# Designed miniproteins, single chains, continued (5): the designs that were tried, part 60

Each design is a single chain, and the fold is of that chain. pLDDT is the mean over its residues in the fold that is shown.

## One batch from the design tools (miniprotein)

Design m18067
Fold by ESMFold2-Fast:
Order: structure tokens, then sequence, then C-alpha cells
Structure m18067 (fold): chain A 81 residues (1-81)
């Protein structure tokens, strides 16, 4: 399942807010790239659950991968500054 535009827009705003809490800032384009990648990871997790994966473990992995993506995006943004 792919994110709806409404869900993607909410994730973009959340990514910008979380970036600010981590002491950095993402552009709208960078935040959207993070949000889209999170959507891809979510779709992969749904496929694994459909194949018999554990929902709780997949949700934990989603959180870990999402945080790692945000940290990597912020590191890249800081390196460009």
Amino acid sequence: MKLTEEQLERLVELAKEEARLLGGELSDEEARAVAERIGEIYEEALERVAAGGDVKEENKRLGERGYALLEAALAAARARA
C-alpha cells in the first residue's frame, strides 16, 4: 500500500518537526524525500506481515528505520551547509 497524498503531507510536517527537535532543519524537498522513503519502508513491512511476519516486530523496525533515515538526511543537510 502506498501513502495517500494526505498521509504523505502529514509525514512531511512530522519530519520537519522531528528534524527541528534534533537541532537541524530539512527543506520541504528533503522532508518529502524522507516521507516518501518511510512510505516505501511501510509498504515493504506490510508485504512481510502478509507473508507471516510479526506485526509488532515490523512496527519496531519501521520506527528504527524511520529514525535512521531522518538522522541520515540531517547529516547530509549539515554536510551541505
Scores: mean pLDDT 76

Design m18068
Fold by ESMFold2-Fast:
Order: C-alpha cells, then sequence, then structure tokens
Structure m18068 (fold): chain A 94 residues (1-94)
C-alpha cells in the first residue's frame, strides 16, 4: 500500500533531521531533505516519497515548536500519511 511507503519515508526523514540536529545541523539537514523531496515530486514523479519527506519535516518542525512526545510525533506522522493517501486517491496522479 502507498501508505506504508509514505510512513517509511516520513520516519526516515524525521530520524535524519533529528540526527542532524544532534550534530548542530538540524536546519541544514531539513533544507537538504526538502530539496530532495521536491526532486522526487518534480523529476522522479514519486509523489508518495515526496509526501513522506514533507511529513517527516513537518513532524520534526512541530516537535521543536510544541515539544511533542515520541508518541505524539508518531500519531502526527500517521495522521498526515492518512491524509496524503486520500489526496493521492482523489486523482492527483494516482
Amino acid sequence: MVKEKILKKARETFKKIEEGDKKGNGEETMEELAKEGEELAEKKKDYASALGTYIGIKAYYKQKKEGLSEKEVEELIEELAEKAVEVLKKGSGG
């Protein structure tokens, strides 16, 4: 299912930004991953991976601003992935 691909990419993206942040490069890592997400959508037409990348970035940004727990981050990623699947099903190039 496309949802599993989005979830996997979102979790991978979140972890990469978190690891970058531990090294003092969180913002730079987020910027690089955002550009990779744009390339996935525009050049590769891999919208599921692009959406997953965006979700991971958004979850990390919200965690930093609101101090979300690990559980709340996972719940947010799951919620955003469900919404992304519905957008893709509605004829946005499925």
Scores: mean pLDDT 81

Design m18069
Fold by ESMFold2-Fast:
Structure m18069 (fold): chain A 91 residues (1-91)
Amino acid sequence: SAEDLLEAVQRALEELPQVKAEIEKLLAEIKSNEEKIKFLEDYIRQLEGLLKQLEEVKKRLPEEDHPYVEELEKALRELIKWLREELEKLK
């Protein structure tokens, strides 16, 4: 439902500030650069998939709730940019 979608978006926004630190911790636990590259590439792909899903979510939500989706889209794009920068450092 629209309410379930909005709740999911709001939950993601609440959790997002810690995601970068969690990714850094996970990367530190991976032993090989090849595995780190694969992890980052897979994570970027998943986040790009989420951005695509958010386009459909936005269409299903009232206009008044669109700012939450747009805030999440912006934060995800900033996270993807950082992940791509980390990926380039490993090449």
Scores: mean pLDDT 85

Design m18070
Fold by ESMFold2-Fast:
Structure m18070 (fold): chain A 90 residues (1-90)
Amino acid sequence: MKRPASLSLYLKYEIALKNPDKFKWTNKDKIELYIEMARLALEFGDKETALKYLKLAQEYLDNDTTLSPEEKERYRKEIEELLKKVGGEL
């Protein structure tokens, strides 16, 4: 993991596995998790799973009211880039 956000999300994932009832997911955490899961699915060649996670990330992004417009634009661009990779392999 090269980005602080990815490291933070990984640590939250580990905590969630150990203490699921005590872990709280924010919309930002869910968006970041779904984007990373989509990246992993694409690395394994699973376009259907990648598309599913990208749709979930976009749903949480569209329903979020806590992120700045700049953060929303960054996540939207990441989702669009991954969607192009899914379509481009066809």
Scores: mean pLDDT 70

Design m18071
Fold by ESMFold2-Fast:
Structure m18071 (fold): chain A 116 residues (1-116)
Amino acid sequence: SLEEIKTLVKNEKYEDALALSRKIAKEKGNKSVYLLALGLEGYVPLLPEIPLPLGYAATGQSDLAIEELEKLTKKYNSPLIYALLGLLYQENGQTDKAIESFKKAYEINPKSVFYK
């Protein structure tokens, strides 16, 4: 559940929180969030703030997931965060915002999104 993901994040069990988000996404048939979480397994360093937004997305709370990732773009100049944001905007039907997010990810480091 989302509360289990929140508890894991509070206890700094970020990899376990990511794995639970992946499991919930699979159970709910959210293939995009499942593949995102799977692709982030073994990503080091994993940003502590990423598992909770993926948990929101896995449980169908895409607006909350987007809001949290938008906050992270103000703290981190990370192509990964912009790529995740782009995919969630795309799933949420926000096509123009998705394009801008993917463009930003590419402009920061064109090669970084392909080394995972």
Scores: mean pLDDT 77

Design m18072
Fold by ESMFold2-Fast:
Structure m18072 (fold): chain A 106 residues (1-106)
Amino acid sequence: DEARRRINEALVEAARHLQAAVDAASPSSKAELTKLVLEAVRHADLAVQALVDGDYDTALEHLDKALEYVDQALQLARDAGDSETAAHLERAREALERAREEVAAL
C-alpha cells in the first residue's frame, strides 16, 4: 500500500529530526525541549497504533497533538536562539504535516 508506505516514511523522518533536535539542543533548554519532544513522539506512536487499527480519526487527533508539541518545542528553541534545533524541529513539523495529509486522504 503506497499511502501507508508514504505515511510510515514521513513518521520515520519526523522521529529522526525530533531526535536530532534534542541532540543539538543547548544545555539550558535541553530538559524542557526533551519533555516536549517525548510528548510529540508519544502522540506519533499513538497515531501509528490508531492507523494499524483503521481508526483514522483517532490517528489524526494524535498527529494534531504531536504537531502542537512540536510547535511548542519550536518556540522554545527560537527563544533560546538554538537555530540548529529549530531547523530540525521545522523538518519534523513538515514530515508530520505530510503524514497528516496522507492520513486525511484515506
Scores: mean pLDDT 90

Design m18073
Fold by ESMFold2-Fast:
Structure m18073 (fold): chain A 88 residues (1-88)
Amino acid sequence: NAREVLLEQARRFEELARRSTLVTDRLLAKDAAEILREAARSGDVEGALREMERLLESAKQALAQGIASEETVEALEEAVRRLREALE
């Protein structure tokens, strides 16, 4: 169900935030985890998807500038994909 997807993805980003060496990766992962945790509490999956898509756009810009990792972008892409699937 959608709530399980949100919590699973939130845990992934919480782990990424703990182990990432890049400041930008830690901030992106922390923001993603907070968005997903709030969505799991509120049930607002559509709002979470919109916020995660905006965060992914920021992450792609940071990757292009060399200040974020491909791993962080891939994690955000996976979260966006799974949230879209949960809404279908």
Scores: mean pLDDT 88

Design m18074
Fold by ESMFold2-Fast:
Structure m18074 (fold): chain A 55 residues (1-55)
Amino acid sequence: MSEEEKAMHEFSKRTLERFQAWQAANPDASRDERIAKAHEIAKEVWKEIEEERKK
């Protein structure tokens, strides 16, 4: 697999795992709160993957 495909796979995996964990801790969260948190997690995960790729 290409490095890009590996990065996309890790992004999807880490983002989904963190979001599911957050939803489990916040079952009464609104749709807007869930969307905002999903965006926050996505930004964090992309930054982590980008830094890992620079090594």
Scores: mean pLDDT 80

Design m18075
Fold by ESMFold2-Fast:
Structure m18075 (fold): chain A 64 residues (1-64)
Amino acid sequence: MKTPEQAARAGQGVADLARAFPAVPEERRRQAIEYGERGYEAGKAGDAEAGWKYALQGARALGI
């Protein structure tokens, strides 16, 4: 999972998971969505390193 395309998918997945987990506190879900969307945009722009960094931060906010 080192391509920009895969980083974009990971970021989108984190944001989608955050939206689907109402049991997670709202503030943590908002943080995970923000980082997931940033990861998606970075991956979409061709930046795999930034994309994965943001996706991981979003996953951490979600408690994964």
Scores: mean pLDDT 80

Design m18076
Fold by ESMFold2-Fast:
Structure m18076 (fold): chain A 94 residues (1-94)
Amino acid sequence: SLSRLLEQRRLAREIAFELLSSTTLALMKKNGVSESTLKKVEEIFERIRKLEEDPDPESQEEAEELWNKVSELHDLLVRGAPVEEIEKKVEEML
Protein backbone atom coordinates (compact mmCIF):
# COMPACT_ATOMS: atom_id res chain seq x y z
CA SER A 1 0.00 0.00 0.00
CA LEU A 2 2.97 2.40 0.56
CA SER A 3 3.88 2.32 -3.18
CA ARG A 4 0.27 3.18 -4.13
CA LEU A 5 0.20 5.97 -1.52
CA LEU A 6 3.40 7.52 -2.95
CA GLU A 7 1.98 7.28 -6.51
CA GLN A 8 -1.27 8.96 -5.37
CA ARG A 9 0.68 11.75 -3.63
CA ARG A 10 2.77 12.38 -6.77
CA LEU A 11 -0.32 12.44 -9.03
CA ALA A 12 -2.19 14.77 -6.63
CA ARG A 13 0.80 17.16 -6.59
CA GLU A 14 1.04 17.09 -10.42
CA ILE A 15 -2.71 17.84 -10.74
CA ALA A 16 -2.45 20.65 -8.15
CA PHE A 17 0.45 22.28 -10.05
CA GLU A 18 -1.28 21.90 -13.44
CA LEU A 19 -4.36 23.65 -12.00
CA LEU A 20 -2.27 26.41 -10.37
CA SER A 21 -0.13 27.03 -13.49
CA SER A 22 -3.07 27.00 -15.97
CA THR A 23 -5.24 29.34 -13.84
CA THR A 24 -2.27 31.66 -13.24
CA LEU A 25 -1.59 31.96 -17.01
CA ALA A 26 -5.31 32.52 -17.72
CA LEU A 27 -5.50 35.30 -15.10
CA MET A 28 -2.30 36.93 -16.44
CA LYS A 29 -3.75 36.98 -19.98
CA LYS A 30 -7.05 38.41 -18.65
CA ASN A 31 -5.13 41.16 -16.81
CA GLY A 32 -3.20 42.20 -19.97
CA VAL A 33 0.26 41.05 -18.89
CA SER A 34 2.86 41.39 -21.67
CA GLU A 35 3.68 38.45 -23.99
CA SER A 36 7.35 38.58 -22.84
CA THR A 37 6.29 38.21 -19.18
CA LEU A 38 3.94 35.32 -20.09
CA LYS A 39 6.89 33.51 -21.75
CA LYS A 40 9.03 34.04 -18.63
CA VAL A 41 6.27 32.56 -16.43
CA GLU A 42 5.93 29.52 -18.73
CA GLU A 43 9.73 29.03 -18.42
CA ILE A 44 9.39 29.19 -14.60
CA PHE A 45 6.65 26.52 -14.72
CA GLU A 46 8.87 24.27 -16.85
CA ARG A 47 11.78 24.82 -14.40
CA ILE A 48 9.53 23.74 -11.49
CA ARG A 49 8.49 20.59 -13.39
CA LYS A 50 12.15 19.70 -14.13
CA LEU A 51 13.19 20.33 -10.49
CA GLU A 52 10.35 18.09 -9.24
CA GLU A 53 11.62 15.24 -11.49
CA ASP A 54 15.04 15.46 -9.75
CA PRO A 55 15.18 13.43 -6.48
CA ASP A 56 17.98 15.72 -5.15
CA PRO A 57 16.81 17.39 -1.87
CA GLU A 58 18.21 20.76 -3.07
CA SER A 59 16.15 20.51 -6.30
CA GLN A 60 13.03 19.61 -4.28
CA GLU A 61 13.60 22.60 -1.95
CA GLU A 62 14.06 24.99 -4.92
CA ALA A 63 10.88 23.58 -6.54
CA GLU A 64 8.90 24.21 -3.32
CA GLU A 65 10.24 27.79 -3.05
CA LEU A 66 9.30 28.54 -6.68
CA TRP A 67 5.86 26.86 -6.24
CA ASN A 68 5.23 29.14 -3.21
CA LYS A 69 6.20 32.21 -5.30
CA VAL A 70 3.79 31.09 -8.06
CA SER A 71 1.05 30.80 -5.38
CA GLU A 72 1.84 34.38 -4.26
CA LEU A 73 1.66 35.53 -7.91
CA HIS A 74 -1.72 33.78 -8.26
CA ASP A 75 -3.01 35.58 -5.12
CA LEU A 76 -1.92 38.96 -6.54
CA LEU A 77 -3.75 38.19 -9.80
CA VAL A 78 -6.94 37.11 -7.99
CA ARG A 79 -6.86 40.39 -6.00
CA GLY A 80 -6.51 42.44 -9.21
CA ALA A 81 -3.01 43.80 -8.55
CA PRO A 82 -1.70 46.24 -11.21
CA VAL A 83 0.33 44.81 -14.14
CA GLU A 84 3.52 46.54 -12.89
CA GLU A 85 3.31 44.71 -9.52
CA ILE A 86 2.67 41.37 -11.27
CA GLU A 87 5.66 41.87 -13.61
CA LYS A 88 7.95 42.76 -10.65
CA LYS A 89 6.85 39.57 -8.88
CA VAL A 90 7.75 37.52 -12.00
CA GLU A 91 11.21 39.18 -12.15
CA GLU A 92 11.82 38.16 -8.50
CA MET A 93 11.38 34.49 -9.57
CA LEU A 94 14.05 34.70 -12.30
Scores: mean pLDDT 85

Design m18077
Fold by ESMFold2-Fast:
Structure m18077 (fold): chain A 75 residues (1-75)
Amino acid sequence: SPVLERLRALLDEKTARFEEALKARDWAAAQAVEDELVEQVRALLPQLSPEEQAEFLEYLAEVLARLKRLYEELA
């Protein structure tokens, strides 16, 4: 699905930006990236089939687990 491919690409791009902001300790930049990602996911996720939503949410969970580990390393 083009929508699923777009969501995965957006998540990858925003995750890289978020990691850069966290490492720079630029919390305002990190919050802005998170807000943009939440808005994009909110808009696009309902356009996916239930099967594609499940696939995306599984991928998202893996990304969030990685970000949690990074946050713990920086704290």
Scores: mean pLDDT 82

Design m18078
Fold by ESMFold2-Fast:
Structure m18078 (fold): chain A 82 residues (1-82)
Amino acid sequence: MQPIELREESQLTPEELAREREAYDKYVELQKKIDELLKNPASPEIQEERKKLVEEYNKALEQIRSVDLFRRLAEEARKRAE
């Protein structure tokens, strides 16, 4: 896999910035879906759905290369750890 290289928003084209913002929004939405899924009792079906959501979540994260968006992701991760 290619390493993630962070770039400033000023270095992104409007299309690249729009794509990364879409990925960020998807990442946030998937995080909420994972949190909702965790409210259900553990079952094989729930574990499969969680795995699928986590894979989509990680895929969305790989689309984000903007320093500003990545900083927001780091802040959200920190809040979740609290």
Scores: mean pLDDT 70

Design m18079
Fold by ESMFold2-Fast:
Structure m18079 (fold): chain A 62 residues (1-62)
Amino acid sequence: SSKEQQAIQQVFQAMAAGDFETAAEIIKKEKIDEQKLLEQAAADGPASLEKVKKVIELAKKM
C-alpha cells in the first residue's frame, strides 16, 4: 500500500541519517513487512542490505 511505501521510505531516510533507533521504531510502529525492506535494500546494494538486517534485529529486541 502507499502508506507502507511511505513508511519504508522513512526507515531508509532515518538509516541514511545514522538514526538506527528511529528506523527500528518505525518498523515496529508501522508493522512493516521485513521481506519488502530486505528486497528494497538488496536492490540498493550489499551495504544497505547489511544495515537493514541490523535494524530489523534491533526492532525485534524492542
Scores: mean pLDDT 84

Design m18080
Fold by ESMFold2-Fast:
Structure m18080 (fold): chain A 63 residues (1-63)
Amino acid sequence: GAEVAARAVAELAEEAGRLDIAAELRESVKNGEPPSTRRLLAAASESGLTAEQVAAAVAAARA
């Protein structure tokens, strides 16, 4: 679900050196308020990630 997608994006953000974004996404999940799709796309863009990288990571995390 949204929690799995948020964790996948957080891992990619951390690998991109955006520890601030990774921590924010993980904190939202921990608090039971997983980020919206709009929020996740914004976080990915801020981390320099492509839509393809995000889609692949989310698909892998759901498998």
Scores: mean pLDDT 80

Design m18081
Fold by ESMFold2-Fast:
Structure m18081 (fold): chain A 72 residues (1-72)
Amino acid sequence: SMAEEIEKTLKELMEKFKKENRYDELIDFVRRAELLARLGLPLTPETIEQHREFIDKVEEELRKKAEENRKK
């Protein structure tokens, strides 16, 4: 299933970051994946790996929108 594929990709990337002692990058990656999941956007292993810039852009736009709403 898609959920199993996402879990596999996340697990592999988490293991890679842990082996390289890149815990800050791991935390940022998990936050991005969680944000997309909460927004109901489709996540696949390929999308996570290949569309990093797109994911970061969407996160930035959503953060700006949330902050605008909080200013009111």
Scores: mean pLDDT 64

Design m18082
Fold by ESMFold2-Fast:
Structure m18082 (fold): chain A 70 residues (1-70)
Amino acid sequence: KEYAEKAIEAVKAGDVETAINYVSQAARELAAQGKHDEAVKLALKASTAILQGNVEEAIKYLEELKRLAE
């Protein structure tokens, strides 16, 4: 939950490296909860959008990753 929120803030700040680091941490946390397949799929989509500079799509997938954590 907290990692996905931090990733969204990093995306809004234009900090690609920090955003990807938090996406990775969020995915690992969700994998520990047994949600590995869905976490990997959303993390890949979010990371791709972040690397492409597509802020809107990145936030969309990060919000989904955040919802998966609850």
Scores: mean pLDDT 81

Design m18083
Fold by ESMFold2-Fast:
Structure m18083 (fold): chain A 64 residues (1-64)
Amino acid sequence: MEEKVKEALQKAGTLIAATKGGEEAKKAYDRAMEAYKEGGPEAALQVLEEIDPEAAKLAREIIE
């Protein structure tokens, strides 16, 4: 599961980098990974959705 989460967050990060820039993408990835450690995949997806709903949808498709 962790490998799928990392892949999903990397793909979502790439989309965020294209739309909002690399710094925002790195912050999104770091926050989502921290959320994953605290509350699992759903917590990570919630953080991602707050930052970029389209990126969160992509990540959810990979994880689920």
Scores: mean pLDDT 80

Design m18084
Fold by ESMFold2-Fast:
Structure m18084 (fold): chain A 70 residues (1-70)
Amino acid sequence: MDEIVEEILKEIEYLKENLSSLSKEELEQLRERLRGLLEQGEKSDEVPQEVIDALKELIAAIDEELEKRE
């Protein structure tokens, strides 16, 4: 379980650092998927708070990147 959480956190960090390389369409699609995952995670007692916080930060970073392109 913990190893899966670590891999998820690494993937989130990688995406966060590479948002500028994604197209506007890819960012919008990623944002929608992450919002769905965040909603499900917040309803679940099984998702670690670190993952919830990382998803929130990633969504915020995507929103900032999209604003820069408008």
Scores: mean pLDDT 79

Design m18085
Fold by ESMFold2-Fast:
Structure m18085 (fold): chain A 69 residues (1-69)
Amino acid sequence: MKSKLEKIQELVREALASTDPARQDALLEEIKKLFKELYPDWTDEEIEEGVKRFREALDALQAKRAADA
């Protein structure tokens, strides 16, 4: 049985492996929902800031992959 944390880790790996922006956006929304369920003590602002930082990291990784190709 997969924990919510394990599910988040799988979604993160899938987002990092994906080259489709629409797929990455969908995965980020699922990660956000699971974070809200797993960490109910976090404010919406804290969750949004975390997701924003993660998205910036994904964008940087995509740019690096494009440069290395």
Scores: mean pLDDT 74

Design m18086
Fold by ESMFold2-Fast:
Structure m18086 (fold): chain A 71 residues (1-71)
Amino acid sequence: SMLSNEELVEMFTKDLERLDELAKEHGLSPEIKEQLRKALQEAKDLAEKGAPVEEVKEEYNKKMAEVAEKL
C-alpha cells in the first residue's frame, strides 16, 4: 500500500529500475518511456522531500494521465 513516503520512494525507485524492461515488454516509444521516467522521478523527488502522501499520489496520477493521453 502507498501509505508512507518511504514506501512511495521504494516503489518509484523499483519502477525506475525496471522502466527499460517494462517499456520493451509493452512496446512503448522512447518518447513515452522518457515521459514516464520524468513522472516517476518527479514523484520520487516529491516523496523524498516529505510532501504529504496524498499530494505525491495526486501529482503522480496527474502525470500518468498526461502520459496515457499520448498512448
Scores: mean pLDDT 80

Design m18087
Fold by ESMFold2-Fast:
Structure m18087 (fold): chain A 81 residues (1-81)
Amino acid sequence: MKVTITLDDGEKYEIEADDPVTAGEKAYRLALEELGLSRREALLVGEATALAAARARRAGGTATITITLENGRKVTVTVEY
C-alpha cells in the first residue's frame, strides 16, 4: 500500500508498506526523523496512519485522515491500497 503524508505547508512524504502496522511504524519514524515531532505527536501520526491503512485495506481503495497537532499544525495521511 502507498501512504502519503501531507503537511499544511504543502510538503509531501511517501511510504510503502504491506500492512497497517508496518505503515504506522514507518510513519512514526518519519514523524520523528523528518518532521521533528515530539514522541507523543509522532505516535499520533503513526496511529492515524495505521488506522487509515486498515480502512483503505478493508475498503480496497483510499482512506484519508487529518489530525491537528498541539500547536495547531495539520497533518493529512492518505493511504491507497
Scores: mean pLDDT 86

Design m18088
Fold by ESMFold2-Fast:
Structure m18088 (fold): chain A 74 residues (1-74)
Amino acid sequence: MEEYERLKEEPLKKLREALENPVSEEEIEKIVKEAREVLEFLREVGGLPEEEVEKLEKEIEELVEEIKKRRKEE
């Protein structure tokens, strides 16, 4: 359980850092890919309930949309 919590936190932390300090589009895509890989692992291993997987997926998507919104400007 503890290891799964740590795995969930790492991609969210990277996305939040990207939100505060804009990084390249390539770096954002890399972070998102890693986050999705973690999400798939948590779903497949069955260490995380589907409701928590969906919640994490929504948090990732919301952070990604916020990053895109801040980058888009024009």
Scores: mean pLDDT 72

Design m18089
Fold by ESMFold2-Fast:
Structure m18089 (fold): chain A 119 residues (1-119)
Amino acid sequence: MLEELENLPEMTPEDMARLFRLTVRESIGPYLDKVAADWQARYATLSPRQQALLAKFQATSDPRIRALIAAALYRLELEETKDVAKYAPPLALFLIAAGSPLSDDTPLEELEKEIARLE
């Protein structure tokens, strides 16, 4: 698949954006597994909101829904810590991986509603 992408001779900015989103979606699996392992290792220290999100993450095998839940976790960490430099980049990447039209400025409550809508 990567070899086929390297052979495209003409690309618009829109084509580049689509290829970037596709690449993020196809490569996100190991990062989702790492996020799940980190959440599980610290389960007893998680907030009730984080525990609810982790339960939803474990209940689904859809990588897009998993990416959206990971985005919601990073949004929660961002709202509690206000550490934009640490939490905003992974939030944005997981929203791209989920194929979500929602921005990294989307409040946690709206992300939780979107997750519930997809269940």
Scores: mean pLDDT 71

Design m18090
Fold by ESMFold2-Fast:
Structure m18090 (fold): chain A 68 residues (1-68)
Amino acid sequence: HMEEQERQDRENEAEGMGRLLVTLGAASEEEARELKERIIAGDPEARDEAKRRIAEALRPQREESKAA
């Protein structure tokens, strides 16, 4: 049954991204949890946001740019 496997894939992806977000300081625990829930629900915007935050955290931010 495809639905169960798709959900497992989304849960695994969300769990990994959530942990990375918190570990890298790219999101608070609450923000990471919210993004994880949305990714599990199949929200592509939440997935893109999580990936963007992780990519941003892996690059040094310029002092001229304030994180807002």
Scores: mean pLDDT 73

Design m18091
Fold by ESMFold2-Fast:
Structure m18091 (fold): chain A 65 residues (1-65)
Amino acid sequence: SIEDDAALAMVQIAFAVSKNIKSLRIEDGRITITVYPSKEGREEGERLGRMAERITGREVTVVAE
């Protein structure tokens, strides 16, 4: 959908410019954002995760590794 495409684009842009995001996976309608286990990584992942949830209405999981 347009919402999914927009959210994907926004997340990919944040992913390209952020040193705190390790990877992004989209599987079975779920979005998983993997961040570095740092304060900055956790904060950025939480912010981005909330934005993605609001835009897509999908389940978003943020993992620190």
Scores: mean pLDDT 73

Design m18092
Fold by ESMFold2-Fast:
Structure m18092 (fold): chain A 60 residues (1-60)
Amino acid sequence: GKKKFQELLKKHAKETNGAEVHELSDEEIEDAVKVLKEQIKNQPKTEITEKAEKFLEAAE
């Protein structure tokens, strides 16, 4: 899952006008996934939340 999450980050950065994404460690990826899960649970459902859920699904 973690390698796929890193690939998605690169793809997302390219889609958001080419922001560069540096290589993340496994611990950094796990931390990012945890933060994303917490934000999804605590925020109302929006288009942004749906995209975040897709991102999280691919990370796991």
Scores: mean pLDDT 62

Design m18093
Fold by ESMFold2-Fast:
Structure m18093 (fold): chain A 106 residues (1-106)
Amino acid sequence: MEGLEKVKELLDKAAQYALEAIDAMERGDFQKAAEYFSKAANYFREAATVAEEMGAPQEAVDLLRKAAEYFEKASQAAKAGDGETAIRYVREALVLAGQAYDLLKA
């Protein structure tokens, strides 16, 4: 389905921004990390919208939206200079995103 490929593209883009954010934090650039985590959150929200439009299970849509919320929390933690809390939220978001994608492939 064209919608599933679009969801995958958006999730891959979100993952790339999450990696860029972690790299920025390793360099001490917490403001840049916060920007990249916020971009990742936006791509997860777009993926949720595409999944909903293609008639995906509501559980998958809700998991993608919850992953976006955790990336926004990671962005706020990074902005506060709290890299440990930011990484914890990223881990939670990635677990939820994986669960969502497994439901979308079923």
Scores: mean pLDDT 87

Design m18094
Fold by ESMFold2-Fast:
Structure m18094 (fold): chain A 73 residues (1-73)
Amino acid sequence: MEELKKALLEAARLAIKDGDMETAAYLYKAYKSKDVEEALKYIEKAKELKETLSAESQKALEEAYKLAEELKK
């Protein structure tokens, strides 16, 4: 969970750097989530918007998603 929260903050930071405040807001909501299932809902919303992100930001988002999926099982 702590590793997932770190990945979500890094992805949000990169989204802010790209100027994508909407994706950053969803990633921050995922970071604030009380459980992995709630976090995954917000990560999925961020993934719907990922086409506006740089390649570096997209990779960070995909890494956060992978960590959340592993924690869900």
Scores: mean pLDDT 79

Design m18095
Fold by ESMFold2-Fast:
Structure m18095 (fold): chain A 119 residues (1-119)
Amino acid sequence: MSPLEKARRIIYEKYGPEIRKLLVEAGVPQEEADRIARTVANGTVALALLDDPELQDSALKTLEVYIYERLVAAGVPEDKARETAKKLVDIARKMIPEARELLVQLLGEEEYARLSAAV
C-alpha cells in the first residue's frame, strides 16, 4: 500500500463514521453516504499536500459544491443539503492538519516537502 493510500485509509477509518452519521441523519442512503465519506477523506488528504491557503480554500469550496449536489441528487431538501455540506467541509478543514501529520510520518519531511511544492 502506498503512503498516500495508507493516509486515505487511516483518515477514512477515523472520520468516516462521523461523516456517514451526519449524511444518514440528513436522509442520504447508506451506500451514497459511504461514497461521499470516502470522497471527503480522499479530498482532505489531497488538501493536506497544498501549502497555499488560497488554493486550500478554493478546493474546499469546490468540495462543498460537490457534496451539496450529491445531497440534492439523493433527495435531501436544498436548505438541509446546504447546511450538511457546510458541516462536512468544516470537518474536512479540521482533518487537514492531522492528514498533514500522517503524510509527514508516512513519507518523511523531505518527500512531503517535495510533493507539497509540486502541487
Scores: mean pLDDT 84

Design m18096
Fold by ESMFold2-Fast:
Parts: C-alpha cells; structure tokens; sequence
Structure m18096 (fold): chain A 76 residues (1-76)
C-alpha cells in the first residue's frame, strides 16, 4: 500500500467513525443482534485504522466498542 493510499484510507475511516459509532450505540439500545454485528465491524475498522497509521481514529473506534459493550451489559 502506498503512502498516499494509506492517507486516503485514514481520511475515509476518520470521516466514517462518528456515524458508525453512533449507529452502534443506538443499536445497543434497540437491537442487540445488530449491535453485536456492528461491534464486530468497529473492531475490524479499528484494526484497519491502526494498520494505516491513524491511531487516533483506531482509538475512537475502540472507545465506541467499549461503550457499546457497556450498553449491552445493561440489557440484562
């Protein structure tokens, strides 16, 4: 992967992060099955962000994952 391709991936992931995290948090409150699927997607995207060197975006995805897991635990 070229440096320019890594930068483009990083920008795409950064732009997508807030919307995907919000969707996952909302799903955790309303549809636990969808929330589990989105939690898996957030994990993949966090790994992808780290691979392209965007640790800040990777951290945002990981923080979103923790909040989703916390909400799912509250659904006892």
Amino acid sequence: MSEEQKAAEAETLRAAAPGLIEEALEAAKTDPKKAVSLLSALGVLAAAASMVGDEETARRFREGMREVEKLLEEKE
Scores: mean pLDDT 79

Design m18097
Fold by ESMFold2-Fast:
Structure m18097 (fold): chain A 92 residues (1-92)
Amino acid sequence: DEEQLNELRAEKLKKDLSKVVSDEVAEKAAEAYKTALEALKSEDPEVQELAEKALGYVNEAYNKAIEEKDVESAKKHIEKAVELAKKAKEKA
């Protein structure tokens, strides 16, 4: 069940990030992750590109938060992921 697996991955991401950033910011990252994964299923190359960039920012935010303990950079990457995921969803 791919949808259930993606939901579990998003919840894990939120739990890990919430140890470094606020629960609110961690939730935004998890929502951006799920939105980007859904948008990636689009046949529109522009939507796929926006989704891939959003996922890239989520991955960078995770690295900044968990590996580097750089809370401010993690928050900025999460904000970019949210913006790109929203654009991908609106264009899809």
Scores: mean pLDDT 84

Design m18098
Fold by ESMFold2-Fast:
Structure m18098 (fold): chain A 75 residues (1-75)
Amino acid sequence: MERLRELAERVVELTREYFARTSSEEEAERIAEALRAHLAGLLEKLATAPPELQERFLELLERDIAELERLLAEA
């Protein structure tokens, strides 16, 4: 679970940075707050999920991070 929490927070951080650069600080904060709340709910549900589902979600978060890092580098 800690690895999932770390990756989720990284997704929020990169998303905030991307929108701060491409839109506005206000929009970035709004989006980051909404995303953090959404991910917190998902992580709570995943805490009781089978390890296989946790691993799959971990792979999805790693993919999202790679995509966000690519988008941020291009912004």
Scores: mean pLDDT 81

Design m18099
Fold by ESMFold2-Fast:
Structure m18099 (fold): chain A 72 residues (1-72)
Amino acid sequence: SEAEKLEQEGLKHYEAGDYDAARADFEKALAIYEKEGNKTGIKESLANLALVALRQGDEERAAEYLAKAEAL
């Protein structure tokens, strides 16, 4: 799916250290999964966004993403 491709591209950007591009791809994937009601995809995208936030030193934002995933 388009969302799965965005997750894969986001992970490639993350591995390359391009955290801004990784975040953008994961945010796009999240939006698609939310529109589809795909809870598994939403949780995976939120976990990936938390990972990016941690790499950028934003522990509070990472905790917010993880809390949203837990609430699903």
Scores: mean pLDDT 89

Design m18100
Fold by ESMFold2-Fast:
Structure m18100 (fold): chain A 84 residues (1-84)
Amino acid sequence: SKEQEEENAKKFAELDKDGSGVISREELLEYLKEKYGLSDEEAEEEVEKLMKAADINGDGVLDKAEAILLHGMLELEEKLKKEE
């Protein structure tokens, strides 16, 4: 839906801090530290996990589709932690 497309665009913009149109490992690391309050070590571990899962093209960056998938995984993890 249009609402989902706008939400996805906002999520991508939160990750794409330099406006390059792709999400670097460094941008994802900073996002996790700011959004979830992770330490440097915890954020690095989570970045490796998420990049391995979402970097389907193996190019070392996340395109818009991969970044949306990653953001969805983060939302699911937060929801699951709240149910436990």
Scores: mean pLDDT 69

Design m18101
Fold by ESMFold2-Fast:
Structure m18101 (fold): chain A 77 residues (1-77)
Amino acid sequence: HLDPSIFDVLNEALKLFEEAKTVPKDKIEEFRKLVEESLKLLQLLIDRTPDSEFKEELEKLLEELKKEGEELLKKYE
């Protein structure tokens, strides 16, 4: 049985990442803060999740979001 709070944390992390995508190109610091907060929440969720296929999927998601964040950051440079 998964704790419902796990989905709340996951949803918040994803929401912050989506908000980062809407940040104007001249607001690089706001973009960085939203991405960093999103990734920190997802990492916290991973650290609290027992070894399982679900944890592996969360780890894959974290790596995908890190890559997307780095690619998006390049558009601000």
Scores: mean pLDDT 79

